# Designed miniproteins, single chains, continued (4): the designs that were tried, part 96

Each design is a single chain, and the fold is of that chain. pLDDT is the mean over its residues in the fold that is shown.

## One batch from the design tools (miniprotein)

Design m15568
Fold by ESMFold2-Fast:
Structure m15568 (fold): chain A 68 residues (1-68)
Amino acid sequence: MKKEIEEEIEISMLLMKASILERYAENAEDLLEAARAYEELARFLESIGREEEAREYRERAEELRRRA
């Protein structure tokens, strides 16, 4: 149970960071920073076997890069 709790905390922190960066993005550099945060979240999700969720966040990062 401890490992699962630590994983959920990490996911929550990474998601919160990415969401806040996206929501308050004012320029292209901010959008790229948000994209990096979603890629970091996706990488963590893949490392724990949550491949479908990781793919969704990678797609979001790609979209943010295109808008930048």
Scores: mean pLDDT 84

Design m15569
Fold by ESMFold2-Fast:
Structure m15569 (fold): chain A 70 residues (1-70)
Amino acid sequence: TNEEKIKKLKEEVLKEIEELAKKTGNYEAAKEAKERLERVVDYALKNNLSVEAAKAALDDVLAEAKSLAA
């Protein structure tokens, strides 16, 4: 289902945020990214977004996390 696919994408992005925090030591940026990830996933599931739309939004979350960690 779309819900299962979105949850898998969430797990992948969460792992990348965790890895970024370990590499950079910037746990504050990781915390902000995780909070944003939760909001985006909640919005996607509640509003029945497509997997493609959810993936685009999650990719933006990860890109911002990388920017904040630098």
Scores: mean pLDDT 81

Design m15570
Fold by ESMFold2-Fast:
Structure m15570 (fold): chain A 65 residues (1-65)
Amino acid sequence: MSKEELIKEAEKLAKEGIELAKKGKLDEARQMFERASELAEEAVGPAAGKAVLKEGEEVIKQYEK
């Protein structure tokens, strides 16, 4: 998979994670953000993966009851 394809897939998974978090499916949302982080890390490096995970955690916190 090309760098562009990895980035695009990571963005798609992060978007799916946000939608799952909105529905209260926090465990599934976390899995999507973890996968997005792995793809971002593979495409760009560890800093990008860490940034995706941090953003995902903030989104999940917003939808915790």
Scores: mean pLDDT 81

Design m15571
Fold by ESMFold2-Fast:
Structure m15571 (fold): chain A 80 residues (1-80)
Amino acid sequence: MRQERQARLDRFDKEMSEEELKELEELARKAEASTDEEERLRIAIRVYSRILGIPEEEVRKILLKKAEEAGDKEMVELLK
């Protein structure tokens, strides 16, 4: 949901520079505008990497694990 992404960005606002926050907002808007699920997922991984301060590869592993637990085969294929 759009509100969920905004809430996450707001939560880390004080721990990021204003420039980094704007960059994350631009990436989130790009994800919302994209009809390509793979591109949206790629952008989401990048956003989470910036917010959590961990490599994109680690974010991908976390999301893959969660998708496997949920039985979301479509998401698993996108994360491979």
Scores: mean pLDDT 67

Design m15572
Fold by ESMFold2-Fast:
Structure m15572 (fold): chain A 55 residues (1-55)
Amino acid sequence: MSKVEKAKELAKEYLKKHNGKMTDEEIREFAKKIAEELGLPLDLAYTILVLEKNK
């Protein structure tokens, strides 16, 4: 699985645990965590979380 696909799965998991509701601050915190764990740019991790939230 690619790093981007792993980031999408983590984003889905975080959103599911929060019943699809997350503040922008929470999204930024999880984006930082995903970026650090997977070695992705923060902006990319943030974008993935925002896109998954808006599905």
Scores: mean pLDDT 77

Design m15574
Fold by ESMFold2-Fast:
Structure m15574 (fold): chain A 74 residues (1-74)
Amino acid sequence: VSEEEINDGMALILLGVGKLLASKGHYAEAVEMYERAIELATDPEVRAEALRALAAAYERLGDREAAARARAEA
């Protein structure tokens, strides 16, 4: 397993945990998981998915500026 494969695997796990937290209304915790996923993701598709999830979570928290920035990067 390469470091890229390990990093993308961990990013997918963090993305999944973040989505679970968001489904329970824990948007601030979901943001933390999505930010970690973005930091680890080397696959552009994984990174884009995490950025879209991050934008949605920021919108739920009322942070329009952070949501707009995340959407622009996705």
Scores: mean pLDDT 83

Design m15575
Fold by ESMFold2-Fast:
Structure m15575 (fold): chain A 59 residues (1-59)
Amino acid sequence: SAEIEALGEKYGLSPRSVLGVKRWLDEGVPEDVIVQLLMRESGLSEEQARDLLAELKAL
């Protein structure tokens, strides 16, 4: 969706990666685990990772 593509652009992630994070949230992966994965694998700060999760939860 256009929203997923916009989040990818904003956080420097591919749309596929953003969809993967949304799937983790939908499957009930703990948010702190997702934040740690985003920081290690995608180079996001903790603040950026938490902001991405908040925006995905609002979709």
Scores: mean pLDDT 87

Design m15576
Fold by ESMFold2-Fast:
Structure m15576 (fold): chain A 55 residues (1-55)
Amino acid sequence: MDEKLEQNDELTLKLLDLIYNKSPIEEYKELKKEAEKLGDEETVKAVDKIIEELK
């Protein structure tokens, strides 16, 4: 992968880590903001779905 794809992969790995560790909803909201700033729409959508499920 090139460096640009590596940055988006890091967000995906962070998301999986939050799921595995059963992190609080606040940490998912922070990850969503990071993904929005980077334009990673796929991660934003994934985080939104998880936030909905955790409520």
Scores: mean pLDDT 73

Design m15577
Fold by ESMFold2-Fast:
Structure m15577 (fold): chain A 61 residues (1-61)
Amino acid sequence: MEEALRLAEEAKKQGHDLVAEAAKYLAKKGRDERAVTLARLALDPSRAGEAMRMAMSVLSD
């Protein structure tokens, strides 16, 4: 959980606010590994678009 929250904060600093919100939401639901994966995906420039689509799916459900 704490690692997921710290990575979400880092994603937010890079302008990925929706990914940060989705990662925090997943962490609250006990999906810590998914939250970490999503935040790390956003911090990879080649996969930031995939992270954004995943974040929108998580937050719209």
Scores: mean pLDDT 78

Design m15578
Fold by ESMFold2-Fast:
Structure m15578 (fold): chain A 70 residues (1-70)
Amino acid sequence: VEGARRYAERILESLKELAKKYPLDVFEKAAEGTIKTLEQLKARSTDPEVQAVLDETIERIKELLEEAKK
């Protein structure tokens, strides 16, 4: 669980930096690709706590996408 939370935190930080440094279209593609990867990881996981962390991370990425479009 701790490893999954650290991984999620690093992904969110990386995407926040991309949103600041790169054009919106580059950020959108990176965010969509990351969501797809996290959904695949969730499908492979049998741990409900890990699945919950991945779901929360996907929702936070979606929030970052909506904020970036403003």
Scores: mean pLDDT 78

Design m15579
Fold by ESMFold2-Fast:
Structure m15579 (fold): chain A 91 residues (1-91)
Amino acid sequence: SIEKLIEEVKKFEKLAKEGKVSREEYEAFMRKLAELPEELHEEGLKLAAELLGVSVEELRREIAEAIAEGVDETTIRASLVMLYLEELAKK
């Protein structure tokens, strides 16, 4: 469930803040987030566009250009999901 995902993100952030997350654990968690359903990525993309004051279409183009220039797609996808889950956690 999405509530369980929010709880996992909160637990991971707490452990990371306490210096208890290894590089391997961090990379594994980012891969897990990147592999989540596309719907969560789209919601994160919409939220990111709103926070940046740009259109979703403009942000989608900028992300595609960044990936083409060598930015890691897994990191981008994971970051969008994390942003959305963090916003849900505030409610």
Scores: mean pLDDT 82

Design m15580
Fold by ESMFold2-Fast:
Structure m15580 (fold): chain A 62 residues (1-62)
Amino acid sequence: SAARALEEARRLGEEAQKRIDELVKQAEELKDNPEKAAELLQQAKDLAQEASDRLGALYEAI
């Protein structure tokens, strides 16, 4: 149902944003380790892309 797809999309977006924020915060705490910070930022970027793709699929189901 459209209502269920919208609720799933909202939940997915909120959880993805929370995880992205956590990864960015962890990267900021690694000021003396730029390689590890870059890895965490890349994970955040990858998660944002995956969430965008999944949200697009959910909106297509509406």
Scores: mean pLDDT 81

Design m15581
Fold by ESMFold2-Fast:
Structure m15581 (fold): chain A 99 residues (1-99)
Amino acid sequence: EVKEILESHLKIAKRFLEEVDKPLTPLERDILAGLLYLLAGIEKISAERSTDPEVAEFEKKVAELYGEAGRALDQGNVDEAKRTLEELIKFLEEEIEKL
């Protein structure tokens, strides 16, 4: 069910935002960036395999935002990573409301 997938991503994004808002060591930032890149990769594959154009479109957007947050965090730009995660949360909430 699409709603369950979106709600799961919303929970994941909120958890990342909470962790990124804490004081982070360089190692903790690298770990979080790695996890965000992994999520981006998984969502990109899901989008490429989706036969539903609407599902493919939101999965592409989710992959893009996870990747952007990971890149920002990897570069030490915590404020940019937080803004990107907030954008992802807003996007997911808006998609859930449309269902």
Scores: mean pLDDT 86

Design m15582
Fold by ESMFold2-Fast:
Structure m15582 (fold): chain A 94 residues (1-94)
Amino acid sequence: SSLDHARRTYRGLQSSARNAITSLQNGDSDSAIGHLDSMIRGAQTLLPYSPNLSQQAIDYAQQARDSVRNGDYQSAIDYLNQSVQYAQQGVQQT
């Protein structure tokens, strides 16, 4: 079902989010950016199911990416958690 596809996509996004946080906690900005890019792709896959909430998830993941580039890992984690929450809400609306 479309709901099953959305749920599988969200689980992949959530896994990428956990990996990004672990990379940031280890000071590995390059790995964190790679995982954030995977989160952004996951959120883009959710756009047909929940356009507004998925766009918020993309925007917050991009803000997390910018925060990583600026060395602000705490802001990156905060934005990343917001991205995951919007993606979860998008799947719940599907």
Scores: mean pLDDT 90

Design m15583
Fold by ESMFold2-Fast:
Structure m15583 (fold): chain A 63 residues (1-63)
Amino acid sequence: AEVVLEGARAAYEAGARFTFEFKENVPITPEAARYLARVVREHGGTVVGNPVLKAAADAEIAA
């Protein structure tokens, strides 16, 4: 399990990217948006769809 997670981390640090789609019509709380934005930032991913989550992710990357 740890070896798999370490491999995924190494791939991300080597420039691998993730796209996380969150539909714009799905309500999201500010707490959940901040949590997901942090996870996306930590993994070097990109958010598409939900503008609230995208704004939170962009703010986390800028901070």
Scores: mean pLDDT 60

Design m15584
Fold by ESMFold2-Fast:
Structure m15584 (fold): chain A 77 residues (1-77)
Amino acid sequence: SIEELLKEIEELAPEELRSKIEELRRAIEEGDFETALKLIKELKEYAEENKNEELLEKLLELETELGILMIEEGVRR
């Protein structure tokens, strides 16, 4: 589930990303998928720059799950 992926991302992410992950959670809860995808892109770039492969993998899984949710709800960014 998206909630479980967010918890795993919070556990894998360094303290400095906590605020951005909190913003991501709120964007998803509010259905602001444009902001959520933007935040995921920024977090993925951080993970790539810092060679955190586990965080990057979880972010890609979250992006996929969010994409499926958007299709099911008929939402497009």
Scores: mean pLDDT 81

Design m15585
Fold by ESMFold2-Fast:
Structure m15585 (fold): chain A 95 residues (1-95)
Amino acid sequence: AAEKAKEEAEKAKELAKEGKAREAAREALEAARYAAEAAEEGKAEEAGEAGKKAAEAGALAAKAAETGEEAALAAGAAIAAIGAAQLAGLKGGKM
């Protein structure tokens, strides 16, 4: 799950560079989802790293956004990714 989150985050970054903000936001959201799955699998460190990469991808999608709807989708993806990373820290235990 963590590796798929990283792959989707990289796709989101490429789409954002191409100006495809909506598609970039969707891939960033999928990266956040895979990061959350990694957290549920007990891979807290990997899930935290994947969540951080998904959040970065969401921020790039927001930068590429030309409409409020695209910006909202990208912001939602970034928030979901941050939530997944925090959940990984809580579920995996401290440290």
Scores: mean pLDDT 73

Design m15586
Fold by ESMFold2-Fast:
Structure m15586 (fold): chain A 58 residues (1-58)
Amino acid sequence: MKEEVKKLIEELYKDNPEIREAWLKTLDSENLTEEQYQKLIDELKRIKEAREKVEKSK
């Protein structure tokens, strides 16, 4: 679960290393529940799809 969140964050914030690094550090210092990881995965996937749609619409 945690590794999946990290992969999504790395992909979403390729152009924002500061934000990416902050998120990865937070995940490494925090032990979230399985449900919390799932909610993060769902949220990050929604953000990814929205960003990809906007980028391709340009």
Scores: mean pLDDT 75

Design m15587
Fold by ESMFold2-Fast:
Structure m15587 (fold): chain A 81 residues (1-81)
Amino acid sequence: SSKLQEEIAYYEKLLAFDPNNGMAWLELGEAYFELGDLEKALEYYEKAVKIYKETKDESEDNKKLLKRAEENLKKVKEKLK
């Protein structure tokens, strides 16, 4: 999908500027998962989980994003078995 390729290009540019943007890693992981690139999805979900855990932000929004990243990470690991 051209939309997925545009989203990937957008988040890759954003991450070149801000590599600690956990949301951008999560969105990249989801885009690659939708494309069937499970290895890249795994890598990017692991980066998102690491960033959200390292932020030390206990807000409900960050907890929700961490949970989303962890659930997506679990799903991709299950598909790789």
Scores: mean pLDDT 84

Design m15588
Fold by ESMFold2-Fast:
Structure m15588 (fold): chain A 73 residues (1-73)
Amino acid sequence: SLEEDAKRILDGAKALLNGGKYEEAVRAAQAVIDRYPDSPYVAEAYTLISEAYKKLGNEDLAEQARKKAEELR
């Protein structure tokens, strides 16, 4: 299903984040948002993007993603 596809991509993004592959984690989480915008995983994808950007030192992008996640909850 589309929801199962979105979850699989998000789970992959979490694995990339945990492995220190922050730029790849952002790209994978962005794919959830772009391809599955109506899925229940969009807010979590934004949270992951925020965490990855924080690790990369991109504070402004991290805050933008954090706010987007909060707006969707």
Scores: mean pLDDT 89

Design m15589
Fold by ESMFold2-Fast:
Structure m15589 (fold): chain A 55 residues (1-55)
Amino acid sequence: EEKEKKLQELLEEFQEGLQKLRKEYQEGASPEEILEKIEELFEEFSKRVEELEKE
């Protein structure tokens, strides 16, 4: 279904964001900043997924 495709795209975008943050962390970014960004990214992604499911 179309919902599956959209969900997969959102998941891929989320994973890409996480990988980017992990790379930044490995390069010496502050762990606190990374954690905060991960949580924000997760919450935003979760909200979008829930909205999609409600449709």
Scores: mean pLDDT 79

Design m15590
Fold by ESMFold2-Fast:
Structure m15590 (fold): chain A 58 residues (1-58)
Amino acid sequence: SKVFEYAKKIIEKTGLPFETAAKAALIIVEKGLDISAEELAEEVGIPVETAKKVLEAV
């Protein structure tokens, strides 16, 4: 699934726990890749700098 593919890439790039990476992946799949790092950070509960790395990983 796209969620699993994204979660794996996020873990490899950031070292985030699976649950956090899966939540980020779900949000990206639902809202699209055009989501801002700020919105992703707020929704997931991670720093904006981490959210930027998440978006770069996918």
Scores: mean pLDDT 86

Design m15591
Fold by ESMFold2-Fast:
Structure m15591 (fold): chain A 63 residues (1-63)
Amino acid sequence: MSPERKEAVEALEKAAQAAMTSTDPENQEKARRLIGEAVRLLQSGGDPRKAIELAKKAIEAAK
């Protein structure tokens, strides 16, 4: 796995944990949407750097 792809997967795992522990339904839905976009991008062979950015935004949204 490339270093960027590994970082994207790790960022997505952290984003998923943040979404699961979020107590705000609106924040949880925003995080879930961003996670879904990042997962779709990685599955389609897209840019892992963009997936990392989406995962980081999801973590921020889950707060």
Scores: mean pLDDT 80

Design m15592
Fold by ESMFold2-Fast:
Structure m15592 (fold): chain A 76 residues (1-76)
Amino acid sequence: IVPALVEALKDESEEVRRAAAEALGKIGSKNPEVIQALVEALKDESVLVQRAAREALVEIGGEEADKALEEVKKEF
């Protein structure tokens, strides 16, 4: 559990949101709160943040992360 990084995914700064997504991916937490926050970051207005969130979910892996990546594609 990394609550500070989850909050940083909602930061006003694109750089902070991107860095938070990258850090969460490296930590590899499978906590549902982390997965959900990264899923919201996949819908971010910044393509760089979207990419970092996708890479983080791929690095974390597991059933919930894989389902989250598929669900985002279904919305488009």
Scores: mean pLDDT 77

Design m15593
Fold by ESMFold2-Fast:
Structure m15593 (fold): chain A 62 residues (1-62)
Amino acid sequence: REELIKKGEEYYQKGLEALKNGDYETAARYFRQAGYWYQLAGDREKAVEASELAREALKKAQ
């Protein structure tokens, strides 16, 4: 469980870096991965947050 949250945090940070670099498509992919790991960890709040960030990044990529 703790390792799953750590994995989510890793991808979340990668998503933030991609967002900072203007790579919105890569950011959306990393935030989707973060949401996946948070969901497996049972952290619904973080999973929803990551999914919303992925959607927002995808909108900017278009």
Scores: mean pLDDT 82

Design m15594
Fold by ESMFold2-Fast:
Parts: C-alpha cells; structure tokens; sequence
Structure m15594 (fold): chain A 55 residues (1-55)
C-alpha cells in the first residue's frame, strides 16, 4: 500500500519548507523507496513535486 510512501512524500514537502537541500535529501529517500517497491506512479508524483518546488 502507499501509506508509507505518502508519509515520506509529506516529510519531503516539510523539508522543502526548511531548505531546498533538506527537501532534496528527503525526496531522494522517498524516490529510492518507490523504486525499490516498483511503484512507478509514485516516482512520477515525486518528480512532479520536485519540479513544482523548483518553479
């Protein structure tokens, strides 16, 4: 289920509010977990979050 990944995504969003560096680290951990789980949809959503944070 996506509950654990959702927690990591929320943590990444909070980290981006602190600093871009902290956000990228948290986001990378979430991406690594999504890739490990084979959840390609989650990887795409995480990429969208990163793009929005950069815009």
Amino acid sequence: HMEELRKLVEEARRAFEQSPEAGRKALQKAVDKAVESGNHEAVRELARIARAANA
Scores: mean pLDDT 72

Design m15595
Fold by ESMFold2-Fast:
Structure m15595 (fold): chain A 80 residues (1-80)
Amino acid sequence: DRATVAAVLRRVAARRSFTTDEVVALARQLGLSDRQVAAVRTVAAQNGGRFTRDQVVDLFARYVSGMSPSQLRAMFRQIA
C-alpha cells in the first residue's frame, strides 16, 4: 500500500548507497515477486553489487504496482 511504499522510501532517503541484499530486502517489503527480485539481482551484478539511492528509486518505480513511476518519484522527492 502507499504507507508501505512511503516507509521504504524513507529508509532509501536515509542512505546514499546500498548493497544488493539491502535492496532485495526492501523490494520484498514492497511485495516484489521472486521474478522481479531476480531482475534486481541481475541489475546489481551489472552495477558491481551496489546501488546508488537514485538507482534504487528508479528500480522501485519500474516494479512497484498500484503507483506510476512518476507518482513514486514525486513521493520520494517529498520525503528526501
Scores: mean pLDDT 82

Design m15596
Fold by ESMFold2-Fast:
Structure m15596 (fold): chain A 68 residues (1-68)
Amino acid sequence: GRSAQLAVQKEAEELLKKAEELKKKGYTEEADRIRELAQRAIELAKQGKVEEAAKLVHEASKLYEEVT
């Protein structure tokens, strides 16, 4: 539903902010990957592809956890 779509989009937007902070800390490669996944997740969520967007958010979140 729309609520699930908005939730996934918000999680992806938070991951974009987390990627910027990682880049400031010197984790450039990880930050760039998280940013790419988060941007693609936002676009998929806007297209109503919530399940696909959630998978990308999950992948980006795992990368963030592995470096923090």
Scores: mean pLDDT 84

Design m15597
Fold by ESMFold2-Fast:
Structure m15597 (fold): chain A 68 residues (1-68)
Amino acid sequence: SMAEELRKKAEELEKKGLQAYLQGDLETAARLFIEAARLYEEAGDFESAKRSLEAARTLAPEEFEKAL
């Protein structure tokens, strides 16, 4: 389904966001987690969207605020 494809894409973006964070690229990490959250919202998965936004807020707080 479209929702399954969106969730899979969001999961891949979350993994890339974590990789960017581990490499010190906080701007990319925040952007990827925010984009993952948007895809989770489109899929109707609001719990995962909230989790992804909290990851951005926790791991890259300044970059997260600037990306809003």
Scores: mean pLDDT 87

Design m15598
Fold by ESMFold2-Fast:
Structure m15598 (fold): chain A 87 residues (1-87)
Amino acid sequence: MKLEDFKAGESVEAGVAPGDPALKTLPDGTRGRVLAIEIPEGSKFPYLLVEVDGKVYRVGLDPSLKEKQTFRVGDEVVVKDGKLVVA
């Protein structure tokens, strides 16, 4: 692994936590944009700040899940089956 392979814009590889109430209220096909990726002090679980229809949602992530996606700040995301996926 070379340091130059880390073209790390703000990005995280993680799954979306199942059963997040914020995602269950959004209909399938709802589109949003990742505004920020946050890792709270003392927590190993990052979260996304996602803007959908002028509202900002906090979406919990779990890096230990088998199904993972790479989320980047500025990515377009879509809701499918109560989960966020990169569009």
Scores: mean pLDDT 69

Design m15599
Fold by ESMFold2-Fast:
Structure m15599 (fold): chain A 57 residues (1-57)
Amino acid sequence: SHMEKERAARRKKLFEEYKQKLEEDGSLEPIDEFYQLAREARREGKSLVEVEERRRA
């Protein structure tokens, strides 16, 4: 419940960040980055948030 809401909010935030970059850049690169994260998460059996945080480390 609460934990699930937090994870959903973080995923939504990541998606909104990529959408914002797309609007600013006028390119598809931010969307490609989001899909790359999704593919990496699926490959590793991790959430998008976990993979994104790992990349920032």
Scores: mean pLDDT 69

Design m15600
Fold by ESMFold2-Fast:
Structure m15600 (fold): chain A 84 residues (1-84)
Amino acid sequence: EKADELLWEGLRAMDAGNYEEAVKKFEEALKIDPTDVLAHYYLGRAYMKLGKYEEALKHFQRAVELSPDFFLARAGVEEAEKKL
């Protein structure tokens, strides 16, 4: 529940264009649940918006490892790799 609240706060920060705040919220969610697939995926998206493509790739890869059928995370890996 607390991790879910942090995930939603991060998503609101993403919608507002506050990508540094989104990173902090998703990292806090991952401190509570380090296997949260959605938190890894959205942290990757936030890093993409910040131009931190190596960090984005690591989190998208982690989301794929945790959920190999998660198409959005696989697409995120491909998108981040194209920027490197």
Scores: mean pLDDT 87

Design m15601
Fold by ESMFold2-Fast:
Structure m15601 (fold): chain A 56 residues (1-56)
Amino acid sequence: SSKALEAMLAGIKKFEETGDPEAGRKAAAEKLKELTGIEVDPSNPLDLLNALQEAA
């Protein structure tokens, strides 16, 4: 399974729960770190996107 996909799904779920894109990005970043050890700034969408691409 793609670790990047799992991280994205965690972010989407959090966004649906809160309606807050920032909360979604933080959830995705936390899940990505848990699965891959890659640390990323969740306040920077491009940094998160690059980390997700590396995990894929």
Scores: mean pLDDT 79

Design m15602
Fold by ESMFold2-Fast:
Structure m15602 (fold): chain A 56 residues (1-56)
Amino acid sequence: MKYKAIEDIQQTNEYTLGLKKGDILELLKEVSESFVLAKDQKGNVGLVPKNFVQEV
């Protein structure tokens, strides 16, 4: 399932994924109600807040 970042997301720690608005993500796993584990187009894997992505 693919998501798109709706805002720029700054990487805050080693477990989170930094993104630019419009970046496409592949959903790997839902971790909690607030976070997903996702892979960016560069192959980086990390946690992303659900509020900053939308399904495409």
Scores: mean pLDDT 78

Design m15603
Fold by ESMFold2-Fast:
Structure m15603 (fold): chain A 118 residues (1-118)
Amino acid sequence: LVIDDDPALLARAQELFPGILTARNGLEGLRLAEGVTFSLILLDVDMPVEDGFSVLERLRERGVRSPVLVLTGDGSEETVARALALGAADTLVKPVSDEELRERVEELLAAYRERLRA
């Protein structure tokens, strides 16, 4: 699942990961995560109307245990630390290359599958 208000990033994610579900805002993402357990959630925290960190908190509060990869334009130590403290599995700073995004997603998916077997 990818949660982002940028249609270009949603289209790019669908091209890189065929079959990925997309949400245009936090509310859509929360609704989708409530009905389905995802192996990975990509979450943009720089959404103009909604604080993406609030979305991350609500995912955790609702018992969603899917690993969350946070996408942010702010690479500050404070922003990264906040994402990790709120339960993000990793943080990736925009702009991100297709290679970096794919590699990070594949790493997190592999880790998630290993944890399910342990």
Scores: mean pLDDT 73

Design m15604
Fold by ESMFold2-Fast:
Structure m15604 (fold): chain A 69 residues (1-69)
Amino acid sequence: LSRSQIRRIARRTGLSVPTTSRMARTIQQIRQQNPNASDSQIARRLRQRFPDVSLRTAIRVVREVSRVQ
């Protein structure tokens, strides 16, 4: 993901750019380990590393990252 794409996702999700960047990297790692995982499954795994983020927000970030690829 480019810096412009990360900034766009951050604006749409209400998260900071650094947090969005870390979440995007984590989403890519989870998807590499689980290529057939749904966005919801990835969001649940993402929340294990980002427990302060709601499931709704985690799902939104996963969908935005998936739309950009």
Scores: mean pLDDT 82

Design m15605
Fold by ESMFold2-Fast:
Structure m15605 (fold): chain A 70 residues (1-70)
Amino acid sequence: LEEELKKLAEELGIPYEKATEEEINKRLQELRAIAESLSGVSRLVGEHELAEAEKIAKKAKELLRKLKEQ
């Protein structure tokens, strides 16, 4: 379990030791801002970045859910 949480935090760019609900929420807000920025420009120039942001956001939500359950 801890290894999974650490892996998710690393993929988000957050050290596991500092992976608090507040930090994860900050990262989610940053990913939302990036997604909104990319959707406001040509679809072609941001397609792969947007897909990556969505994947990271999904992992961030999973990490947050698991942290809330402990």
Scores: mean pLDDT 67

